# Ledger of designs, part 106: designed miniproteins, single chains, continued (5)

Each design is a single chain, and the fold is of that chain. pLDDT is the mean over its residues in the fold that is shown.

## One batch from the design tools (miniprotein)

Design m19921
Fold by ESMFold2-Fast:
Structure m19921 (fold): chain A 92 residues (1-92)
Amino acid sequence: MLEEAREWAEAQGLGEPAVLAAEAALALEEGKPEEAARLAEEALELAGEEDHAGRALALEALARAYRALGDEEKAREALERAKAEFEKYLAS
């Protein structure tokens, strides 16, 4: 799955972090919040320090996953970080 997503992203010219964040969102729709959290964490780790859009998408997916898992404090932290990354992206 993740390897196939990387190959697909390369073929389409999309960044790996954005593809993994989308997979995390799909995992949430399927009722798999733990899988969603892992995919979002991988997306965040693969996103470079200057990939503010990719980092923001990954952190937003991670916040949604933590909320589904009942960890509201981690969800809030991830959402605050996502907002900061979006603001950096818009300022760029």
Scores: mean pLDDT 76

Design m19922
Fold by ESMFold2-Fast:
Structure m19922 (fold): chain A 107 residues (1-107)
Amino acid sequence: SMQDIIEEILDRLMSLPVAEPFLEPPDPAKFPDYLKLVPNPISLATIRQKIKDGEIKTLEELETLFYQMINDVHLYFPKDSELSKKADELATEFAKLVKEEKKKLEE
């Protein structure tokens, strides 16, 4: 089902070492200005919860929320920072997983 596909993509993504910094939103105590730029922070755990709550029902909805998280990271962290580089790497891995599942749906 589409639900199983969405859950599999996220579970596989969250198992990657590069995903570790993005599992939870940035700590407000360490990054007090983050909420100033990103008032509704999203993390991989937030996306997982939204899937569980039935708020994400399509692959396009998953992609929209995932890239919102990546854009929020780039809004706060400098482009040459380790976290911005890891966000780009995570986005590359996400795109591979999405492409793989889309191919299975067309076969």
Scores: mean pLDDT 84

Design m19923
Fold by ESMFold2-Fast:
Structure m19923 (fold): chain A 64 residues (1-64)
Amino acid sequence: EKKKELLEKALKLYREGVDAMRQGRYTEAAELFEKAAKYFEEAGQTSLADIFRKMAEEARKKAE
């Protein structure tokens, strides 16, 4: 598994998601956090993936 590449992709998506949250783009932030969580999970970082899935859920609730 290309763990380094997966982690780099996850970190990039995390940064973009945080920027989206700060700008009030909650639906976009939720999608970005879900993608980051998937890459963290594939990299074996299950705890981080769970955190990011929760962040995505919170972002979706704020979009409502």
Scores: mean pLDDT 82

Design m19924
Fold by ESMFold2-Fast:
Structure m19924 (fold): chain A 55 residues (1-55)
Amino acid sequence: SDEKVKEAAKMLGTSPKDLKKALRKVLAGELTYREAAKLLGTSQSTFRRARKLLE
């Protein structure tokens, strides 16, 4: 939900909109988790942790 997206974006140091775009591309198979983390300026492990917060 929106609150979880805001929390995850804060963990990653990015905006909720940028996080949603990166997640959408990962789900579409356009990006790996590593590539999405690079786009958001974070580590793969931090991105995985933020994704878990959204579940």
Scores: mean pLDDT 77

Design m19925
Fold by ESMFold2-Fast:
Structure m19925 (fold): chain A 91 residues (1-91)
Amino acid sequence: MKREELARLLEEAAELLKKAEETGDKELAKEALELAEEALRLAEELGDEQGIVAAKYLQAKAYELLGDKEKAEKLLEEVKKMIAEAQAKRA
């Protein structure tokens, strides 16, 4: 149940983010950020590493569109590190 909610939050955030990027609409970027923050909290509760990565990535993209470069860069570095570590483990 909560995993289905996580998937839905991530999908909705990604759709809003795509629209925000296409239109430059900062309200859509803000809505996407709120959904991505909810998704991150849920992914952390579930211990879903892929969900955590996805949620942080969507937050970073939302912050880029909102002009918060420092928060976006911090989140992108965390995402890059998590992806690199996951790829190294699969080797």
Scores: mean pLDDT 84

Design m19926
Fold by ESMFold2-Fast:
Structure m19926 (fold): chain A 65 residues (1-65)
Amino acid sequence: MEEAAEAAETGNEAIRKILEHRDKVSEETRQRALEAATGALKRDKDIEKLKKEAEEVLREIDAAI
């Protein structure tokens, strides 16, 4: 349960940064951030995979900002 919350928090952080810096973030990266956040919320997918994808997307956003 904590892991699902962490994955959702990371995905939400990525989306928040995209909204603040959307001119610097690609549409592909935005789509991946949204999928990571919504996937964690649904709790149907592998949480470890969703957490890794959310972290990867957040890293790509941080590199673009």
Scores: mean pLDDT 68

Design m19927
Fold by ESMFold2-Fast:
Structure m19927 (fold): chain A 64 residues (1-64)
Amino acid sequence: STLEEAIKKAEEYAKKAVAAIPDPAAARQLTLREVEELAKEKGLSEEELKKIKEAAMRAFDEAL
C-alpha cells in the first residue's frame, strides 16, 4: 500500500539523516521535514502522517 511504502521511505530518511548529520537535533528536524513533505506529495491524511512520523522516529532512535 501507499502507506507501507511511505513508512519504509520515512525509516530510510531517518537512518540517512542520523548517518549524515552529527547533531541529533538537526538530524531529527531534517527527518521530520522530509517525512512531512513525503506525506504532502503522496496525499496522506493526518492520521497516516502520524503513523509515518512514529515509524521514522522509532527508526531514528534505533539508528542513534
Scores: mean pLDDT 84

Design m19928
Fold by ESMFold2-Fast:
Structure m19928 (fold): chain A 86 residues (1-86)
Amino acid sequence: SELEEKLKELEEGLEEATKAGVISPLEKAEAYFKIGELYKKLGKPEEAKEYYEKALEILKTEVDENDPRRKPLIEKIEKNLKELEK
């Protein structure tokens, strides 16, 4: 599946970027959100929830509250988490 290959590439790329120290907390949260969306599309809601929660934790603990990208991303993730409960 194209989605499964994209998911693997994103997970591997995120791991390597994190180890190399070349990714910001916001970029890492954005990557976790995208991984969560891919798991949702693959019908894996448990994994989707895990990655959404990881993204939220980074946004709430490591990203400056004054970053204009922070609040919209939190809102998108919280909306997606709520939809997974249905």
Scores: mean pLDDT 85

Design m19929
Fold by ESMFold2-Fast:
Structure m19929 (fold): chain A 77 residues (1-77)
Amino acid sequence: SLLEELAEAEERLRRLGDEALATGTEEHKKAIEEAQKVLAEAQKKALEAYEAGDFEKALEYALEGAKEAIKILEEAL
C-alpha cells in the first residue's frame, strides 16, 4: 500500500539523515539541507492535493519526496 511504502521510506530517510549527521562533513550537511528542501516542496504539493480531496495523490507526492530525499542522502554518503 502507499501508506506502507511511505512509512518504510520515512524510516529509511530518518536513518540516512542520522548517518549523515554522524559523519559530519560539509558535503553531508549540504545533502541534508537539499533533502529537507525537497521534503518541504513535496509536503506543500501533498497538502494541496489533500485540501483538494485527492488523498491518494497526496500520499504519492509525499512518497515521491521521500524517495528523492533518500536518493540525495545515499548519493552523498
Scores: mean pLDDT 84

Design m19930
Fold by ESMFold2-Fast:
Structure m19930 (fold): chain A 79 residues (1-79)
Amino acid sequence: EVEELLEKAYEHIKKAEEYAKKGDYDKAREELAKAFEYVKKAVELMEEQGVPAEEIEKILEEFRKKAQPIADEVSDKIS
């Protein structure tokens, strides 16, 4: 279900943040990848259920606000 997929996505964001704080950027990147997979599945399911595009965009914006700082930190340290 959508809520379960989003919860898993945010759980993986949390794990990515924890790994980044420990300097384990490889693990942080893996957790971010998992988070993106779950949010993609949630979006597809929401579209199938007829959720309005505006609501989906709001959810994606909130996800990006949490994921982007971690992704930027990981990129800065690896690049």
Scores: mean pLDDT 81

Design m19931
Fold by ESMFold2-Fast:
Structure m19931 (fold): chain A 67 residues (1-67)
Amino acid sequence: SAALREEVRRLFDELLKQNGAKLSPEHRRTALFLRFLRRHPHASPAERAEVQEIIDELIAEEEKRQG
């Protein structure tokens, strides 16, 4: 959903501002997902799966821009 994508985008921007840019892509995926779960502990399995897909897309886009 657009709302989940917007939320993940906000969390990704926060992570990068907090030195998340120094993490490997794998560590960024894990850190971003854990940050989402801390903010949304009641997220359904379907919402968690959609969030993981959005995270993978955002990380892949970032990697393409860096090399």
Scores: mean pLDDT 78

Design m19932
Fold by ESMFold2-Fast:
Structure m19932 (fold): chain A 56 residues (1-56)
Amino acid sequence: MDIPTLVALLGSSDPAVVAAAVAALRAMGERAQPALREAHKTGNRAQRSNVVPLLD
């Protein structure tokens, strides 16, 4: 699954989907950071909240 798809899933209403996306993005580490920073600035409320623990 690509990084943009995982970032989109952070906005899901299903907490299991959000947890899976968080785990996958965390496993990608530094490679995901630019997309996570962008989502923190431009994403919806759920996406912005869920990216915070993934940011360095």
Scores: mean pLDDT 77

Design m19933
Fold by ESMFold2-Fast:
Structure m19933 (fold): chain A 68 residues (1-68)
Amino acid sequence: SARERAQEAISRMSPAEIAEIAGISQGNAKRLKTLAQLGLVPSLSDAEIGRLAGVSPSTVSRLIRRLA
């Protein structure tokens, strides 16, 4: 799925790369990477990921679309 492809991509990227691509802080990027490494991206909504990582749901949606 698109979400599984995005999860694989995020898991392989550094927090700095994620921060640059998503336009977010490195701290928020580290949280997002942790969610991807735990395999949670396909199981969680964009709103849930956003809440846990400290980013907007629209930022999560755009990043997943970009990496899928």
Scores: mean pLDDT 88

Design m19934
Fold by ESMFold2-Fast:
Structure m19934 (fold): chain A 67 residues (1-67)
Amino acid sequence: MSEDLKKAEEYDKKAEEHFKNGDLETAAQYYRKASAYYLKAGDSPEVIKKALDAGRKALELEEQIAA
């Protein structure tokens, strides 16, 4: 496991925790960080999918906050 993949997984976990606690803005920030680190971590389809999923969740939360 690369350091970037480990950071991505840690940020993804923090994003989920903040989302469950209702901290949508903080959750969105962590999903964005997770997406960025997943993209840095690897070229595997699985890691790329996780990056896209995290980025999508960040966008959805940002849209809800802006409404």
Scores: mean pLDDT 82

Design m19935
Fold by ESMFold2-Fast:
Structure m19935 (fold): chain A 86 residues (1-86)
Amino acid sequence: MKVVITLRNLSPTQLTAEALRAIGLGLDGIKVEIEIDGDTLTITLENLSEEQIEEFKNYARELAERGHEVKITEEGDELRIEITFA
């Protein structure tokens, strides 16, 4: 399964923290691609376990509960998570 996480409206501190978190996943053996465009960070992840996928879904749900805008789309072998920070 391919997971695409798009984080929008990031502060410089948030962008740095999220980019470092994504790099950490790559060091743990997950295939990671990172794209930065202004205040938007796109992370593409491949070869995740079902447990890791559920962890990302839960993190997105927690951000929604904290007042951020979250959209989760699942189609076939692709999961897209879009988060716009408040």
Scores: mean pLDDT 81

Design m19936
Fold by ESMFold2-Fast:
Structure m19936 (fold): chain A 80 residues (1-80)
Amino acid sequence: SMEEEAIRELEEIIEETERLLRELREDPSKKEEIIRRAEELLKRIQELGKKFKDSSLELVKKYTAAALAVIGLLFEAELV
């Protein structure tokens, strides 16, 4: 279903965010590139949200997790 595809994409966004956070911690000089990539991930989350008028609890939980992961990455990047 389209919802299952959205959940998979949100899981991929979470995994990419975790990888970027690791990269940031290993090499803070990548801060500006990581911020740009994080902003692209946030745009992907926003576009996914626009496509679903009725959201299951599972989809809402994945949106929240993905959004919080990206926001956390952006916040940590600002501290470097």
Scores: mean pLDDT 83

Design m19937
Fold by ESMFold2-Fast:
Structure m19937 (fold): chain A 81 residues (1-81)
Amino acid sequence: KPSDADLEAEIQISLGDMYYALGEQLASQGKLKEAIESYDLSIKKYEEALKIEGASEELKRRAEENIKLAKEKKKELEEKL
């Protein structure tokens, strides 16, 4: 079921996006450690999307790009600690 794989990947990417947004919100409040933890959860969800067999190349590319962005944000905050 290619559509089921895409749906599963989209769900994981959406969860990753939610954790990324939470990380940005926590960082804006000066909660740097909690923001880093939220970015780690974001990365984990995007990595779960990449493990889904049969997901489209477009969804996998989106997850890879989002992992890179979340890692960059995490690094920026770690440098502020």
Scores: mean pLDDT 87

Design m19938
Fold by ESMFold2-Fast:
Structure m19938 (fold): chain A 66 residues (1-66)
Amino acid sequence: GLEDLIPKDPELAEQAKKALEEAREGMEELRTAPKEQVPAAIGRVLRAIGDLIDLKIQQQRKERNS
C-alpha cells in the first residue's frame, strides 16, 4: 500500500507520514465530494502521492551516497 513508500530516514519518514495522511483525507473527500469539487480532491491526492514518491527517492539517493 501507500504505507510501503515510507522511507527509513526518521525526518523523511515523518514527512511521508504527513503526506500519507493527506492522501487518505483527500481520498475520503473524493468519496464524499459533489462533482464540482472532485477535480480539486483528485489534485490533492495526486500531490500527496507525488510527495511520498519523492521522499522515497530521496531515501534511495541517501543510501547510494553513504
Scores: mean pLDDT 78

Design m19939
Fold by ESMFold2-Fast:
Structure m19939 (fold): chain A 57 residues (1-57)
Amino acid sequence: ALAPGTYAVSDLVLSNPALRGAVGSPSFPRSLTRAQLEAQLAEGLLGYHGRTVEIVA
């Protein structure tokens, strides 16, 4: 499980094999719960473009 904190999108992809299949334009998420992150990945809204996401509790 992901602890709260700020993560680079590239690091999330490298550390989680399920994220390698996600395709989509990166959004500009500022703060996401784990459930919201998983929902965006299912829609392919997150990508690899040096962006960060903040995981909140």
Scores: mean pLDDT 50

Design m19940
Fold by ESMFold2-Fast:
Structure m19940 (fold): chain A 92 residues (1-92)
Amino acid sequence: SEMTKKGAEFAKEKAEEAGVKATAKAEGNTVTITLEGVTPSQAMGALAGAVAGEYLGAEAEVKSEGDTITVTLTGKDAEEGAKGAIAVGEAV
């Protein structure tokens, strides 16, 4: 979806502004954000963003492996998925 693609791009740009190497992928109503080389504070930010995404209607899954954190946000529609991605990007 165009909306989730824009949300993914926004999240990637915001993470990169914070000094984090980021990849973001959009598929339908789902946005997957992978953050590499995060500090503990940035990882907590990503988790807070995932919680905010859930408050906005997305379902969030968070996985942490070393200094890599992956957040998957799935909305009922593309707008909810995009809003979740934006929340994660803003929180990092």
Scores: mean pLDDT 83

Design m19941
Fold by ESMFold2-Fast:
Structure m19941 (fold): chain A 99 residues (1-99)
Amino acid sequence: MENDILKGIISIQVGVMKAVELQDIDYKPVPRAPDTDQARAEALLDELETLIKNKAPLYEIIEAMSELDVAISGLTDRALLERALKLAQEAIRYGDKVL
């Protein structure tokens, strides 16, 4: 439904990423700087909010949302979860307007 726009944008990018992945590059995992899941999620929420506020390119917003999704999965803090949901809705709305 409302997530179809973001899903469509991601699907286009996945096609490009698959072409790159066919290189079978030697994967060096960039070590995340994991503090607590909460601290990391809060930092990612601040980053996403700043990107939306400054109307950053959609690819930056999508990338930030992907990292946030992973960080959120361990959270039980309601305020952070509500903030994440609100920012995700704003990101989708922004994508709809730009697309």
Scores: mean pLDDT 61

Design m19942
Fold by ESMFold2-Fast:
Structure m19942 (fold): chain A 95 residues (1-95)
Amino acid sequence: SGLEDAIVQVRLLADQAAGRTPTPEELEASRKGARLAVEHNRRIKELIDAGDADGVRKAVEEYVDEFAKLHGLSPEEREFVRRLMLDTLDRHLAY
């Protein structure tokens, strides 16, 4: 999709700006990650529009699980990502 391609292009531009060249495997992971992010954002929007705070938290946990599997994250790295996403969500819901 156009949005998935745009996410991948933003990642490529960020890598280029950092002087980094992604491998073919990293490019495939980026495309899968972009698809996962688009689906997650769609689900989160629907849950926010419905006022389902518990559903939002559950969707974040499920996204972290799939993200961790896709990128081969260690349990410590997964926990770091989980805490970061939930902290960010709490700050957004407080305002």
Scores: mean pLDDT 74

Design m19944
Fold by ESMFold2-Fast:
Structure m19944 (fold): chain A 64 residues (1-64)
Amino acid sequence: SAFAEKAKKLLESFGLEVLEAEEFVEDGVPKVRVIARGGDTLLEIVYEEIDGKLVATETRVLSS
């Protein structure tokens, strides 16, 4: 999927390991949920595509 591929490439460009990338629809809006690891830190990030750009609408630290 284009959204999942964009999100994965963006996070990998920061040196993060992408563990999961899943597309979903919430209230008619396409989104991507990504779980990524940087060292000992696990992150959950939700992206929307706004004006052709990936925008992180939610970020959570799952463990560190």
Scores: mean pLDDT 82

Design m19945
Fold by ESMFold2-Fast:
Structure m19945 (fold): chain A 66 residues (1-66)
Amino acid sequence: GTMEEARKLFEEGKKAFEAGKYEEAIKLYEEALKIAKELGDKELIKEIIEGQIEIGIKLIEEAVSK
């Protein structure tokens, strides 16, 4: 995997999130994170994790709210 592949997966994940496909977005972010970790790109890892946290919080809030 390359940094470009990880970035592409992250962008695809963001598009899935915008489309309301949270499970798909999480999967895409997970794949991007795997590559970013293999490359040791700490900045990209942080950005992807922040995106995963945003989706996770949203899903938890929806699950506990009404």
Scores: mean pLDDT 81

Design m19946
Fold by ESMFold2-Fast:
Structure m19946 (fold): chain A 78 residues (1-78)
Amino acid sequence: DAADEERLLARLEEAVKNKDYQGLKAIYDELVARYGLPEELRKLLEEGIKNGDFLTAFAYALAYVRDGLTKELEEKAK
């Protein structure tokens, strides 16, 4: 799980840096399958890819997966 997270985040950053559209799509599908991205973020990512604003959309997805999940879980526990 932690190893998969690190691997996925590294792949996401590399794909964003290289504008690897096919890699971004594959990583996006893994994000949805493994982390259950919220409906709004999923649609935002798809729209961002369609409009060529995928770098920004994936940067937010990266932050959400790594920081948002852990922080949201802690916020809910509070």
Scores: mean pLDDT 62

Design m19947
Fold by ESMFold2-Fast:
Structure m19947 (fold): chain A 62 residues (1-62)
Amino acid sequence: PSKEQIEQAQAQMDQAQANLDKAMAALKAATTREQITAAIGAALRAIGDMFQLGLEYNIPMK
């Protein structure tokens, strides 16, 4: 991949980490079953995105 693609992938990794942090905060604040389920789903999505970017561009997960 190009340098620009790697830089974009790093920005996507940072966004996925921010999404995970938000999902974890939502989980801690969750008071209903629906909120808990949504937060878990968001966290799993963010983890999946980080794992894919790490494998494809050899970018470390933070």
Scores: mean pLDDT 77

Design m19949
Fold by ESMFold2-Fast:
Parts: C-alpha cells; sequence; structure tokens
Structure m19949 (fold): chain A 67 residues (1-67)
C-alpha cells in the first residue's frame, strides 16, 4: 500500500531528525513538515515526485535544526 509505505518513510525520517532538534518547538515543526509531506506524497502518482516531496521535507527540517 502506497500510503502505508510513505507514512513509514516519513516516520523513519522523523525518528532520525527529531533527536537533532534543539527544542520541542523545532521537533513539533519537523513533525508537522513530515506529516504534510507524507500527505502530499500520498496524493502524488509519480514515484520520482513523491521522492522529491519527501526529500524537500528533510531539507527543510535540517534547515530548522541548523538555524
Amino acid sequence: EKAREIEEQAREMYEKLAPLAPDEETRREIERILREAAREAAREPSESRRAAILAGAVIRSIGLILD
């Protein structure tokens, strides 16, 4: 199931990124970004575009951690 796989990918990304966040507000923002990306990716029929959506979410999350 496509949605299930996307949710698992987003959860794995969150598990790796959340411990790097400097505070709880940043962790919550990362969770929100990844949830929104998973929802958007679930609506995307192209595997390449789905990968790009998830990669974009990871990049944004890293930006928040580094700020």
Scores: mean pLDDT 82

Design m19950
Fold by ESMFold2-Fast:
Structure m19950 (fold): chain A 76 residues (1-76)
Amino acid sequence: SLLDFARKLAASLFYNQGKRYEAEGKYDEAGDYYLQAAELVKDIDPEFASRLYQHAADAYEKAGNTEKAKEAREKA
């Protein structure tokens, strides 16, 4: 649907912002953006959401945020 398309577009924008933060070494912010992207699409694109949760978990691990990394991994 148009709404599903809009959510996927929003998730892609959040993912791209996460990639920019990751390139800057801002891993907590990167993880937050990947997590938000995953939450936007989890009900409509589970495979995309799973990959985004994995990106969030990896980013949080790099930040030393083991609590958020574990939560993201459990959702992937």
Scores: mean pLDDT 89

Design m19951
Fold by ESMFold2-Fast:
Structure m19951 (fold): chain A 59 residues (1-59)
Amino acid sequence: GRLARDLLVTNGGLSEEEAEEVVRLAEAGKREEAIRLLQKHLGMSREQAERAVEFIESL
């Protein structure tokens, strides 16, 4: 949703387009693809990316 996208842009440092893609993948149940994008765009560890996706899913 919009709130998850806005948090990824504001707090995560993703572009709007990158944040929309991550949220879209998470909402589609493509958790591993969302994790991979967070690692690629933000240089997150797997553990950090997993926490971020879990947080998005909780919104």
Scores: mean pLDDT 77

Design m19952
Fold by ESMFold2-Fast:
Structure m19952 (fold): chain A 78 residues (1-78)
Amino acid sequence: NVKKAIDLANQAATLTKNTSPDASDYANKAVDYAKKGDLKKAIDYAKKSAKLSRESGTPDGLKGSFLSDLAVKYLEES
């Protein structure tokens, strides 16, 4: 499940890079912490990314929010 979460968070970071740079940064931090095995911090950053992506109101932001929320689900099941 962690590998799926990393892939989803990477996709969220790429999608939001230009529309919500702070959401993209938080998604990248979620990837970094997940790779280090710090799942608690990975979940916290993925949730922050999802919130900011959703608040952007853009199509890429809404899709990024969905991907980050799905990454949270896979991390919580790990």
Scores: mean pLDDT 86

Design m19954
Fold by ESMFold2-Fast:
Structure m19954 (fold): chain A 76 residues (1-76)
Amino acid sequence: ASPEELARAIEERRSELAKQLGVAEEDLVAAMRREIERARRLAEELLARGEISEEEYERALAALDAAEAALEVLEA
């Protein structure tokens, strides 16, 4: 999916996602950005400990980069 497609999907589910994260809808992007940072750190730690493969790490980074690009579209 393109960043624009992901952004649209997030916007369509804004109320649901905000409720799941326990934040107001206007705070969703900031909350998701914090979760992306946490996920990046976790992926790095798991790779360093040998708990995930290099292929799994690359896939995780690609997914997180796509999510971050979608949030940038939502903030534009």
Scores: mean pLDDT 84

Design m19955
Fold by ESMFold2-Fast:
Order: sequence, then structure tokens, then C-alpha cells
Structure m19955 (fold): chain A 60 residues (1-60)
Amino acid sequence: MSIEEIKEKVKKAAEQLGLSEEEKEELLRMIDELYEKGYSPEEIAKRAEEALLRAYFRKA
């Protein structure tokens, strides 16, 4: 899975969960930072999913 593919999935999921633009931007930034630090796409996807769930529960 490419980093761009992960970003697109995260963006769509954040929109469906009703996250703010600020929260969505923070998630996308986290993905970029993890990629720059050498995390695998699979590890980045897992961490992005965990962050999405945390943001959603924080909002609820």
C-alpha cells in the first residue's frame, strides 16, 4: 500500500466520522512524519487507524 493510498483512505474515513479539518490535517501530517522516519506503510496504516479511533472517541 502506497503512502498516498493511506492518506486518501484516512481523509475519507475522517470525513465519514465527522472529524474537523484540523483533526484531519493533523492525521495526514502524522502519516507524513512516520513515513519520513522510516516506518513501513503497514505500520503507518495501523497507527493512522488507531489515531482516527482516538480522535472519534475524544469527540464523542
Scores: mean pLDDT 79

Design m19956
Fold by ESMFold2-Fast:
Structure m19956 (fold): chain A 55 residues (1-55)
Amino acid sequence: SDPIALLAEIAYHEGTRAGGEEVGRAAREAVLQSRDKPLEEAGRAAGEAMRQAGG
């Protein structure tokens, strides 16, 4: 029911698909840390975390 929790799950799966479990965890953590922000900002944080962790 929490949109941030759902986005965190999506970010984990997308990150894992892109760069493995470490990237997935980084993406999920970025979303959860952005829970007090708009969903758009949480999504951007996940993308940045994936770039940093994946390469």
Scores: mean pLDDT 82

Design m19957
Fold by ESMFold2-Fast:
Structure m19957 (fold): chain A 55 residues (1-55)
Amino acid sequence: SSMRQRILDILDKLAEIYGVEFSDKEREELINMILKGAKPEEIKKFIDEILEKNK
């Protein structure tokens, strides 16, 4: 599988764990962040913002 597909699989697992769904735009942004070498802390902050929106 491509790196993009692997990232999407991880996002699906996170969505299941947190009980949230990521929009296409949010998925694209997360993929771009990861591919540019964003640190796990930066990615977690972005995911946290998505979780806050869904509450």
Scores: mean pLDDT 78

